# Designs tried in a protein design run: designed miniproteins, single chains, continued (3). Part 18

Each design is a single chain, and the fold is of that chain. pLDDT is the mean over its residues in the fold that is shown.

## One batch from the design tools (miniprotein)

Design m8637
Fold by ESMFold2-Fast:
Structure m8637 (fold): chain A 79 residues (1-79)
Amino acid sequence: TDYLKLGEEHERKGEELLKKGDYAGAVASYKSAGDYYKEAGDLEKAVEMYRKAAEAAKKFGGDETAQQFLQQAKELEKE
């Protein structure tokens, strides 16, 4: 299993969905990308993906979901 490649694939999918205005789909894809980047040890990319998921979640009123992603990003940034 290549977690870095899976992260890249899901990041690309999230970008495509965001461009289409599919914010719910973008959230799911960016979350998956963040999870895969985290497993790959690329914490900077994982943080970036969780923040993008939070931004997409806010666009359809998912404030609680957005806060959850921001907390995940903040925890990865601690150390």
Scores: mean pLDDT 84

Design m8638
Fold by ESMFold2-Fast:
Structure m8638 (fold): chain A 80 residues (1-80)
Amino acid sequence: MEERERILKEAEELIRKGKEALKEGNYEEAKKHFEEALKLIDDLIEKSRASTEESLLGPEDFPRIERLREEAEKGLEEAK
């Protein structure tokens, strides 16, 4: 339970830092932050899928994850 919330919060902070870097014109820093956020999200999804009894993620977590992934992907596109 703590691992899920920690990873989601870290991904949110990375996306926020990426957006801040974009506004400052630091495209390389923005790209790094968005890539790190996507890696955390993908790792969390894979760990959830590997669970045989209970998922680390609940039904209400998936919309949050999809939103964070979309924001990170959009930010990465803007950092090009």
Scores: mean pLDDT 76

Design m8639
Fold by ESMFold2-Fast:
Formats: C-alpha cells, structure tokens, sequence
Structure m8639 (fold): chain A 68 residues (1-68)
C-alpha cells in the first residue's frame, strides 16, 4: 500500500538511503493520485525546509503521511 511504502521510505531516509527512499516516495505518490508536478513541489518544499538531503526525504515522507 502507499502508506507502507511511505513508512519504509521514512525508515530508509533516516538511515541516509536517500535514493531508495525517493523511489518509494515516488511510487507512493503515484498510488495516492499525486501528479508528478505536485510530487516535485512537495520535494522542493521539503528541500527548502531541510538542511540535508536525508532531512528533505524525511520531511517529504511526513508530509505525504499527513495526506492519508
């Protein structure tokens, strides 16, 4: 499910596995009906808020969890 993918992505992001986390977040966004354009906006907003790439992935995952 989308929720399971986001939870796994959050775990991977906290472990510093940013590329693997990003792939799962992209798949979850597709399952939730979030367009690629909207997913990119979420990613950019998370990057603006976070000081690290891992922090950005964590923020994006938490934002997506708030949508479900």
Amino acid sequence: SAREKIEEALKLAKEGKVDEAGKLLGEAASELGISNEEAQKISLEALELARTQSGAAVAAAEMMLSLI
Scores: mean pLDDT 75

Design m8640
Fold by ESMFold2-Fast:
Structure m8640 (fold): chain A 61 residues (1-61)
Amino acid sequence: MLDAIRNKDREALEKELERAERELEEAKKELETASGLEKIGLELRIIGLELDIELIRKALE
C-alpha cells in the first residue's frame, strides 16, 4: 500500500545502509592484508563507502 511510503523509504535506506556498512567492513578487512597499489585502491574505496554511509545517515535523520 502507498500508505506505507514513509516506511518504505526508511526501509530502503536502512537496507542500503546495511549493504554499504557490510562493503565498508569487507574493504577494511582486505586493507589489513593488502600492500602497495592494492592498499591505495582499497583506501579510495573506503573513502567512497564512508561518503555513501554519511549520505544515507543524513537521509535517515
Scores: mean pLDDT 77

Design m8641
Fold by ESMFold2-Fast:
Structure m8641 (fold): chain A 61 residues (1-61)
Amino acid sequence: MKEEIEKVKEETIKRLTELGVPEDEAEEMATYAVKKALAEGKDPKEVADQYVAAVEREVTG
C-alpha cells in the first residue's frame, strides 16, 4: 500500500505541474492531500483528484 500512496503523490505532482503549479507547491499540495485522506480514512487518489480538479478550475476559469 505504501507504494500506491507514493505513486498517487507522484502522479498528482505531475498533473499539478502540467497545470502551471510550481513543483515545490505541487509537492506540498499532493503530500497534504494524501496525508489528509489517510488521517480521515479516505481514498488518497480520490482526495488528490479533487485537489487537481480544483486547481484546473482556477487556471482555466
Scores: mean pLDDT 78

Design m8642
Fold by ESMFold2-Fast:
Structure m8642 (fold): chain A 76 residues (1-76)
Amino acid sequence: DPAEITEGVAAIYLALGNWAFEQGDYEGAAKLYEKAVELAPDSPLTPVAYRNAAIAYEKAGDTEKAEEYRKKAESL
């Protein structure tokens, strides 16, 4: 099932984002979370990726993107 494969790849990007965040690479983490959402936008992982992207952008100093992703997480 292509959707299952895509969701699996998205989960890998989410895990890589979490690793980058733990290393203090907040901008890199945010981009990896964005990639997870891009690959599987309807996945159960998408709300987690949006919340994590918002936090990562906030820590990176990108207040505009942080607010954007916070609103996306709340709309789901």
Scores: mean pLDDT 82

Design m8643
Fold by ESMFold2-Fast:
Structure m8643 (fold): chain A 75 residues (1-75)
Amino acid sequence: SSALVEMLQLLSEALSLSDESTRELVEKAIEAALAGDFETAIELLRQAAEAQKDPEVSERLKEIAERFEELAREY
């Protein structure tokens, strides 16, 4: 579905934005999403955003988490 493709693109973008402090959180979010545990994936993406020291990257990770949550409700 188009929603699944967008969700995968959002996870890929989150991984590309991750640094040493956030990579494990984003990787765990991807694992949760692949297992169908979208609630855990969203929480981990939000934790990655809060852990991110760059304000612009933090804001983008928050946007990714919000958009992922919207798509997960429709899935």
Scores: mean pLDDT 87

Design m8644
Fold by ESMFold2-Fast:
Structure m8644 (fold): chain A 61 residues (1-61)
Amino acid sequence: MSDEEKKKAIEETKKEASKELDEESVKLAVQATKTALNAGVPPEAAKRAALEVGRIEQKKK
C-alpha cells in the first residue's frame, strides 16, 4: 500500500466525518484510520471502521 493511498483514505475519512460529526469525533476517526492503515488494513475497511468509531464517540456525549 502506497503512502499516497494512505493520505487519500485519511483525507476521505476527514471529509465524510466532517459532514455529520463534531470536530472531536472527526479527529478520533482520522486517528483510527491512520492506525488501521499502519496495521495493514485496506483503505476502504480502515475508513469504514474509523467512521464507526467516530459515530460511537459522538453518541456517548
Scores: mean pLDDT 78

Design m8645
Fold by ESMFold2-Fast:
Structure m8645 (fold): chain A 58 residues (1-58)
Amino acid sequence: GPVEEAMRRARDELSKGDVSKAREAAERTLREGGLEPTDEALEHLVSGDLEGAKRALS
């Protein structure tokens, strides 16, 4: 789903050392999936907490 895809894209950007681009990639992926990103959800995705991100989007 879009949350799992957002985490995957954020992880790819984090591997390049750019936390800002990781947040941007996650935010764009959530919006493309029809979800409104929250700062809390983005923090969970960047930290690798998929379940926390899903809770923050509910």
Scores: mean pLDDT 85

Design m8646
Fold by ESMFold2-Fast:
Structure m8646 (fold): chain A 79 residues (1-79)
Amino acid sequence: SQRDSLRIGLDNAVRIGEDSVRRLEEAGMTEKAEEFRRRIEELRRRGREFLERGDLTGASEEVRKMVEVANEARRLADE
């Protein structure tokens, strides 16, 4: 189902985001790692709320934002 696909997508996006935060920590960017960890947790919370109430459009948008945040963190770590 679309809901199951979005749940899996959100879980995968969170994992990618967490990996990006770990890379920032390994790069010594502790303050940035904490900033991105907070952003990821907020997006995870909102995505789960949308999924819980069956708002698949809202859930999809939060997954997209999570991927963008993960990519931003990854770019910073790769500098």
Scores: mean pLDDT 85

Design m8647
Fold by ESMFold2-Fast:
Structure m8647 (fold): chain A 90 residues (1-90)
Amino acid sequence: SAAIDAAAQRFIDSTPSVQSISYDIGPDTATITITLRPGIDAASVVDGIRPFMPDGVTVSPSGSSGITFTVPSSQVLATIDAMHQYFSTR
């Protein structure tokens, strides 16, 4: 989706703590993965970002620098916006 691609690009451009974002959108469920810059603790981000997430989103660490979001496909934009809100206030 052009809207999702634009939201992801805006998120990366405005969030220096994040090195990369990738997503795989299925019919019912999407997976969003972000990679953090060196020196950022993924476990601490997972704990802090969890309250910002839309209903139905689960957040888990993926190694020392990665975070994986499992998202209802209808909530992908809302999830990227919530991620952006979290990082803009930290």
Scores: mean pLDDT 85

Design m8648
Fold by ESMFold2-Fast:
Structure m8648 (fold): chain A 68 residues (1-68)
Amino acid sequence: MSLEEQIEELFRKLMLAIRELDGATAEELLAQLRELMRQAGVPEEKIEAVVAALRAMFEATRARRAAR
């Protein structure tokens, strides 16, 4: 499997973990995504921006579910 395919697969799994509000799985997948992005040569600043956006998406999903 290519590095790009591995990143896409982790992204799909992460989106599922966010929808299920599975914080433990989401954190594990975020750590794996960081590592794969570093291996792909993505700048650290860009990696942190992507991770921050995904964490914000998790919190937004949790907040929406809590508000209903």
Scores: mean pLDDT 80

Design m8649
Fold by ESMFold2-Fast:
Structure m8649 (fold): chain A 70 residues (1-70)
Amino acid sequence: MDPKEYLDRGKKLYEQGKYEEAVKAFEKAIELDPNLAEAYYNLGIVYEKLGDSERALQAKAKALELKPGL
């Protein structure tokens, strides 16, 4: 229920190599808190691992827009 719980779940899934599940967890964190820059940044990292450079750049750009210098 807390956006931070989904953020932490996504990070754990990423460390386990469960990239598709990590994407879903980060998307849920963003759904609950659309200003959670860290979730957008981590989503970008996961998209890079999946080979989706365009979505990775878009997610990272959104993170930097919300929190410059992240």
Scores: mean pLDDT 84

Design m8651
Fold by ESMFold2-Fast:
Structure m8651 (fold): chain A 69 residues (1-69)
Amino acid sequence: GELHQKLLELIGEILRIIGEIFDLELELEEAKKRGDEERAEELERKIEELKKRLQELMEEMKELDKEMS
């Protein structure tokens, strides 16, 4: 099923973005420990952008799940 394959690919993309967010959150913690406010703000913006993308992919996954059921 094409919808099943697309769902698996979408899950893979979601997991990849989650991993990227986790890495950036670790960098953010280190920036905050150093008192690097500019770097912390940059990282927070990048994390926010990725979280928005993650939300979009999760909504797409929900719609595909409805079509497969």
Scores: mean pLDDT 84

Design m8652
Fold by ESMFold2-Fast:
Structure m8652 (fold): chain A 55 residues (1-55)
Amino acid sequence: METLYEQIKKRLEKLSIEEIKEVIDNLRKAYEHTGDENVKRILELAEEVLKEKEK
């Protein structure tokens, strides 16, 4: 069974660089407001996908 994070990663890989940057900005704001560790993990995942796409 794929984890939720693996499914999110696959969706992020289909987005453009500009769309991923928007997702990262929104996740940073959500984490600042909530302090939710799951939001932080998704933020780190989105930053990793962005780095791989820019490579």
Scores: mean pLDDT 79

Design m8653
Fold by ESMFold2-Fast:
Structure m8653 (fold): chain A 85 residues (1-85)
Amino acid sequence: ELEKKADEYYKKGKEYEKQGRLDEAISWYVKAGDYYSEAGKYDKAIEAYTNALRLADKLGDSERVPELIGHLLRAIGDKIDAELA
């Protein structure tokens, strides 16, 4: 369920990005990353957060860039923990 919802949110992120709706795209990529992380799909979570970070950086979003770096680092840490456990 969580992974399926994350896949739908990731698709929405891609569609909004194609439309140039970058703020909405960031929101959908973040939701996708959150749901992928909850599902233990850390590679997909990293990809989703990386896309959100790229768009926030493109917008010069000084508030969301540090927040998204935090999400990305947490997902990377969770992946490492899962692989080494």
Scores: mean pLDDT 86

Design m8654
Fold by ESMFold2-Fast:
Structure m8654 (fold): chain A 60 residues (1-60)
Amino acid sequence: EEREERRERLVKAVKEDFLARGEITPEQAEKMTEEDIDKYFSDLLKEAVDAAIEREKERV
């Protein structure tokens, strides 16, 4: 289905981008499933949000 194809393209693009940035190793990229990618993205977004909140609290 179109939704599945779009997800596959996004997963591949994300892996390539992270590899290019050195955020993950090739071994990690190969082991990642689409479910792991979704979780990884959610965790990164959560950490980024939490970091932003902490910075604001520090400044008051």
Scores: mean pLDDT 69

Design m8655
Fold by ESMFold2-Fast:
Formats: structure tokens, C-alpha cells, sequence
Structure m8655 (fold): chain A 83 residues (1-83)
């Protein structure tokens, strides 16, 4: 459910703040999968979760992977500015 995905992301945020990036990434990826399946690829909550995954990669020094996730999130957000 969307509610389960949001709870997973919140738990991931706590792990991220503790510096447990590997476990945070697992929870964010799980949340992302649920949100994409239930809300579709272009939902704002999907964009938020993609940013969180990007932040994990950035903290791990994986700047290229971080950029890929940030770009995916920005592409989704850009759709909300099209009128």
C-alpha cells in the first residue's frame, strides 16, 4: 500500500540520519517499487523517493549514480510545471 511505502521511506530517513546508508537505500528502493506500482512513475511521491535514493548515492561518493536519480526526479517534477 501507499501507506506502507511512506512508512518504509520514513524508516529509511531515520537510517540515513544515522549514517546507515546501505539499509536506508534498501528501504527507499522498496518504497519506490510500491509507489511506482500503485501511483505510477510520474507521481510526486515517486519523485521524492528518487531524490532520497540520490542523496544516499551522493553520501557514498557515487556522484554519477546520484545524478541519474536526481535527473529522474526532476523530470517527474517538470511535468507538474507544464501548463
Amino acid sequence: SVEEALELAEEGDKLFEQGNYEEALKLYEEALKILEEELGESDMRVAATLYKIGDVYLKQGKTEEAQEYYEKAREILSKYHQL
Scores: mean pLDDT 84

Design m8656
Fold by ESMFold2-Fast:
Structure m8656 (fold): chain A 65 residues (1-65)
Amino acid sequence: MAKEYLEKGKKYLEEGKFEKAIEYYKKAIALDPKNKEAWANLAGAYSLLGKIEEAAEYLEKARKL
């Protein structure tokens, strides 16, 4: 489940669908809140949307895991 959402998020990110990527990364995190990769990918997607403050916060979450 969490792995499937992570892969869906990556696919949408490659397609330039950053909002959909964020949706799926958040679903992955909801199922596995300690998934460091999901938090890092969420930060990346927010950065690509220009949401640098949110990106920094999520990256810090990934670092603490």
Scores: mean pLDDT 83

Design m8657
Fold by ESMFold2-Fast:
Structure m8657 (fold): chain A 93 residues (1-93)
Amino acid sequence: DLKKELEEVTKQLSEVSLEIVEIALEKGVLKESGASLEELRKASPETQIVMGSAAISALEQKGEVDEEVKKLKEEFDKLIEKRKELLKKIREK
């Protein structure tokens, strides 16, 4: 049950992270021309989440936080916290 919930949360985090990265690339705030969106889609969920966090930081630093980015950031933050809680519960079992 907890492992399945972790997989579902991790998948949702990956999807949100890739969407944020795509927006950041479209706005030209990420200089990551070496890490294409295609390569990121094939990367580990952990790598995708790290890139999502980096994209949020880049968007914030450039003042490119519109309503869409704000909603995605809020969802990303909620999923990160839920993932941390699930990992803690799994470790304590």
Scores: mean pLDDT 79

Design m8658
Fold by ESMFold2-Fast:
Formats: sequence, structure tokens, C-alpha cells
Structure m8658 (fold): chain A 105 residues (1-105)
Amino acid sequence: MYRGEGEGPAADAEAAAAGARGALAGARTGGGIGEGAVRPAGAVAEPTRARGAAEAETQEGADAGARGARAAAEAAGAGEGGEAVAAAGAAGAGGGAEAGLAARA
């Protein structure tokens, strides 16, 4: 039930999800993308969150990218809701990390 209050957190989440899925489509089909451009958008939530302190220093450039990737990663975390079924999270807004990883394997 996505009410969508126009332009706000709901719209941002939808945009982030679409962007993350687009980036992951390229990663899954490109092969080189995953190797050259590691974790573009919503690929892996952990590194973006782990770099909380580093983000304070690189927020000028990485801020916009990290924010988009983080929004998608947070959506993936909520969608995964535990490690029981990655498919359920992948079908959600930010299921990029597992989808890209699985495709790479």
C-alpha cells in the first residue's frame, strides 16, 4: 500500500528503487560492471552504512550517490526481513544486492 504523497519520502523511495533496479540490470547483463564499478546503487547496503564516518568527509561527491544507494539498501533490508527468503526482498524496492550477487555467481 504505497499511498504516495506526491513528492516526499515515498516518491524518493520509488525513485531510488527504480534507479537501483536499473543499475542492477546493467550489472547482471554487463559482467564488467560488477568488477569495475563495485556496488553502484543498492548493490550492497553494508559498505555504504559501514562508511558512516568516511561519508562525513566525502559527502560532497559521494553524498548524492550514497544517499540513493542507501535508500535502496534500506529498502532491501526492510524487504529481506531476515534471511529466510531473499526472493521476497528482491521482488521489493531494493532487492539489488542479492540479485546482482546471484547473477554474478
Scores: mean pLDDT 44

Design m8659
Fold by ESMFold2-Fast:
Order: sequence, then C-alpha cells, then structure tokens
Structure m8659 (fold): chain A 63 residues (1-63)
Amino acid sequence: LVGAVVRATVPVPQTGPDELALRPGDLVEVLEEVDDEHVRVRSLATGEEGIVPKAALEVLGWA
C-alpha cells in the first residue's frame, strides 16, 4: 500500500489529533502502514496528513 493512491469509499470523521477527515471520493497517497488496520496518508487536495482506517479506502494505483 505504501506509495499507492487510494480513494475514500465512506466518510471518515476526525476523532483525534493524529487522524484525517475524509469524504467519499477523496484521493490520498499512502505514506506509511501504522498497523494492520490503519495507514498514514496525505490528502492530494489539501496536502494534510493523518491516520485513517484501511477499511475506508479503495486502491486505485501507484502514485
């Protein structure tokens, strides 16, 4: 997943300071795998970084 461009498939609320809020259809680049269920991503629209659940994402390809 690191280096992949992925799309949010469901709304992701920001529930903590290290998390990123996403809307369905938002494109992000995967920067780091945090654990088996979470990744750190960077928004392609805003450049903001944060942690999001892998289950909310669809892999489109490599950046």
Scores: mean pLDDT 77

Design m8660
Fold by ESMFold2-Fast:
Structure m8660 (fold): chain A 68 residues (1-68)
Amino acid sequence: KEKAEEYIKKAREALENGDFLEAVRYASKALGIDPENAEAWRVLAEAMEGLGLTGSARYFREKAEELK
């Protein structure tokens, strides 16, 4: 979980910089370690929305809500 939190932090930093592809990459790595991490699903949803992939963003947002 500690390593997953590190990747989530990097994904959030990428979102702040507008680097949505990097955010997807780090959020995906976090989910590979802790697939029940709601924050990682939220970051992935925001990154997908930034890329214009609204369908994917909706799916990942729903996953985050299921895990809270």
Scores: mean pLDDT 81

Design m8661
Fold by ESMFold2-Fast:
Structure m8661 (fold): chain A 73 residues (1-73)
Amino acid sequence: MKEELEFEIEAAMVLIQAAVALLAAKREGNEELAAKLQELADELVEAMEARDREKVRALGEEVKALVKEAEAA
């Protein structure tokens, strides 16, 4: 139960971060970043359905990397 709950919380947090970043990218007119974030969000939903914790973590790191890259640009 604890591992399942931790997975669900972790996955939900990554999804929320991706959704917030996607909304911000769309509002700023950054269509490339918005497209990449949408792809990651779709892949995250698939990883959540598969209960793939490692994939969820990897996707979370990709979201962070894209946000950092956008901030540096």
Scores: mean pLDDT 78

Design m8662
Fold by ESMFold2-Fast:
Structure m8662 (fold): chain A 55 residues (1-55)
Amino acid sequence: SKTIVLDFSGLSEEEQLERAKELIRELLLSAGVPEDRAETFAERFVEWERRLRAE
């Protein structure tokens, strides 16, 4: 079966946020969530954190 490896070590904060967004999206897609909803959910979640930390 497919295994998602979560390794955020060695990444910048921006890279970690982008990786997290992609992983959340892929997990939702694998669970049968439609692509548009999966992307919106993951992007919104990470954008809020990114805005808080990056600004």
Scores: mean pLDDT 69

Design m8663
Fold by ESMFold2-Fast:
Structure m8663 (fold): chain A 55 residues (1-55)
Amino acid sequence: SLEELQKEIVEKYRPELEKLAKEIDASTDPAVQEELRKKMDEIQLKALEELKKKI
C-alpha cells in the first residue's frame, strides 16, 4: 500500500535527516546551518523521487 511505502521511505531516510538536524542545532555558524539545510532538502527530494518510482 501507499502508506507502507511511505513508512519504508521515512524509515530509510530518517537517521540521515536526524543526524543533519542535530548538526544544525549544534552549529553556531549561519553559513554552515544553510549548507546543512540544503543537504536536508536534497535528501527529502531523493526520498520523494524514490517514492514516485515505487508508485
Scores: mean pLDDT 82

Design m8664
Fold by ESMFold2-Fast:
Structure m8664 (fold): chain A 58 residues (1-58)
Amino acid sequence: KILEAVMDYTASTSDELTLQKGEKVELLKVVNDEHILVKSLTTGKEGLVPIIHLKEVS
């Protein structure tokens, strides 16, 4: 499942992934109600991102 960053996000911890607005990511796992584990399709890096910073792409 592919998601897109709706805004820039800067990682606050080493477990998080920094994303640029418009960057596409693959959903790997839902970790909790606030965070999901994703893989950047641009860089190939994996990390946690707040779910509110991502949207589903049609």
Scores: mean pLDDT 81

Design m8665
Fold by ESMFold2-Fast:
Structure m8665 (fold): chain A 82 residues (1-82)
Amino acid sequence: NLIKLLKDENPEVRAAAAEALGKIGDERAVLPLALLLKDEDESVRIAAAEALGKIGSERAKKILATVKDEKVKLAAEKALNE
């Protein structure tokens, strides 16, 4: 279950799971991905923002609007607009 991997102890695993969930467009991942926007690892935060951008639901967009990290904001914007 990819959603469980979002809580993995390895940042690479969390980032890969976020990317996969974004490509799948799994709405169930929106809230777990929102928690990763505050992750200690920058690559995980970027992957979560990109995934939320790819899912693109109203809830995902609302969550992305709360992001203050400039790199994470740019990743989300690129995922939404390319």
Scores: mean pLDDT 83

Design m8666
Fold by ESMFold2-Fast:
Structure m8666 (fold): chain A 90 residues (1-90)
Amino acid sequence: KELAEKIAKKANEKAEAALSPRVDEAERDPEAAREAALQALDAFIEAAKEEGAPEEVIELLEKMREAYRAGDLEKAKELGKKALELLQSL
C-alpha cells in the first residue's frame, strides 16, 4: 500500500505540473480533456517506473494507455483494474 501511495503522490505532482495550464481548456474543449487524461496517465506511468513498481504493473498501465488512445475504453478499464489490483497487493 505504501508503494501505491508513493506512486500516487508522485503522479499527482507530475500531473499538476503538466495539467495546471490546461484545466480551463479541458472544460471547454473535449480534445483538450482527452489530452489532459493521457498526460495524467503518462505521469502515473512515469511515477510507477521511478518508484520501482513491478514490470507487470508498468506493462499493464502502458497497455491501458494505448487502449485508451485507441478508444477501446472497455479494454482500458480492464487493464487499469488489473494494474491497480496488482499494485494494491504489494
Scores: mean pLDDT 69

Design m8669
Fold by ESMFold2-Fast:
Structure m8669 (fold): chain A 64 residues (1-64)
Amino acid sequence: AAEHVAAGREALEKGDYPTARGHFMAALAADPTNAEAHRGLAEVYEKMGDTELAARFRAAADRL
């Protein structure tokens, strides 16, 4: 989980949104309660223009 979260953040920083999404999804597959992975997905969706889905992932992180 932690390795995928770190890789996802690095990909997001580089603007590689598909790679970032893949890493955060892999982190959630390993640990569905990983708040940082939910926040990372929220940021990916925000950058991709899906503000509604971004808000949903951010809310999910805040409940963890």
Scores: mean pLDDT 81

Design m8670
Fold by ESMFold2-Fast:
Structure m8670 (fold): chain A 60 residues (1-60)
Amino acid sequence: MVVILAEGVATDKETGKEYEYTIYQEPDGSIKVEIIDPETGEITVISKEEFEEKYDYKEY
């Protein structure tokens, strides 16, 4: 079962551009982050570790 852990807006630390994000847990227990560019609709899936290194975000 996929579980949504957090969602919101994240800011790229290098560019200052804002993206929509969803942090979710997959059925195997792995945690992933889906990042959506609101201008282009492009979706990128990365690890939570990579997300925390590259983006600034607030939970809740």
Scores: mean pLDDT 79

Design m8672
Fold by ESMFold2-Fast:
Structure m8672 (fold): chain A 55 residues (1-55)
Amino acid sequence: MSEEVQKKFKELGLSLDEVDELLAKIVEEYYEKNKDKKSVDIEEFHKWAVEKLLK
């Protein structure tokens, strides 16, 4: 995840610990849903994660 995602988290008023916990959950959920894929598209993941955070 890039600085853009960190900016989104800061705009949401989240602490660093909260950001880390949310990122762990997001990564875990993405992997669960994409277990059938031999590789993870990092750009697709990035967009998915940002959209999920923004709702």
Scores: mean pLDDT 65

Design m8673
Fold by ESMFold2-Fast:
Structure m8673 (fold): chain A 70 residues (1-70)
Amino acid sequence: SEAEELLKKGEEAFKAGDYETAVRYYEQAIEKGTGPLKARALSLLAEAYFKLGDDEKAEQYIVEAERALG
């Protein structure tokens, strides 16, 4: 699916240390994904924000990931 492809691109960017690009792909994956994929993308988005030093946004997305899981 498009959401799965976007998530993979985000993970590749994250592994390369390009956290800003990873954020962009994860945000797109969240928009197009549902259920477990959306929860995974939200968790990875939080990790990317922690790497960027934005702890407030990181914590926000952790809460959203927990809500997406049920």
Scores: mean pLDDT 87

Design m8674
Fold by ESMFold2-Fast:
Parts: sequence; structure tokens; C-alpha cells
Structure m8674 (fold): chain A 100 residues (1-100)
Amino acid sequence: RARELAAKGARLALKGGLLAAKNAKTSEALAAGIAGALGGAGGLFEAEVLGNAAGGGRAARGGGDAARRGGRLAGDKEAEELGRKGRELGRRGEELGLAA
């Protein structure tokens, strides 16, 4: 279901963003990790509280992309991969939510 994909993507973006922020060595990596975590949290709120799969998926996609970048900048491959997966699941949730 679109909302489940959006929520799952958002959880991965949140986890990846927090991990990237934790391992950040620069202000740029920290900012990207925080952006990933905020996008993930917002995506969860939109998908699970508001029932908005398209908005939740978009937030998860953006948060996942930020977490991926933050993980790369921090040298944290786990955070980078979590962000990549969050981005892809968020994209799928957004696409299915918009098609409904």
C-alpha cells in the first residue's frame, strides 16, 4: 500500500539522517543528517497521522536523499544506504499515492 511504503521510507530516512548526524565531522554533514531526520519525521507524520501517502512519500524521498548525502559526507556507508533505501521507498509511496 502507498502509505506503508511512504512510512517505511520515512523510517529509513529518519534512521539514516540520525546516524549521519551522529557521525558528522563537518557542519555540512551535520546539516544534511538533520535534514534527513526531519524529512523522515515529517514523512511519518504525513503518512501515518494524516494518511497522506503522496506527501509522506515526497517527504521520505527528500529526507532519504539528504540522509544519503549526509552519510556520504560523514563516511558512514550504513547511513548512506539507509538514505538511499528511504529515498526509493518514498518515491514508490509518492507515485502510488498520486496514482490513487
Scores: mean pLDDT 87

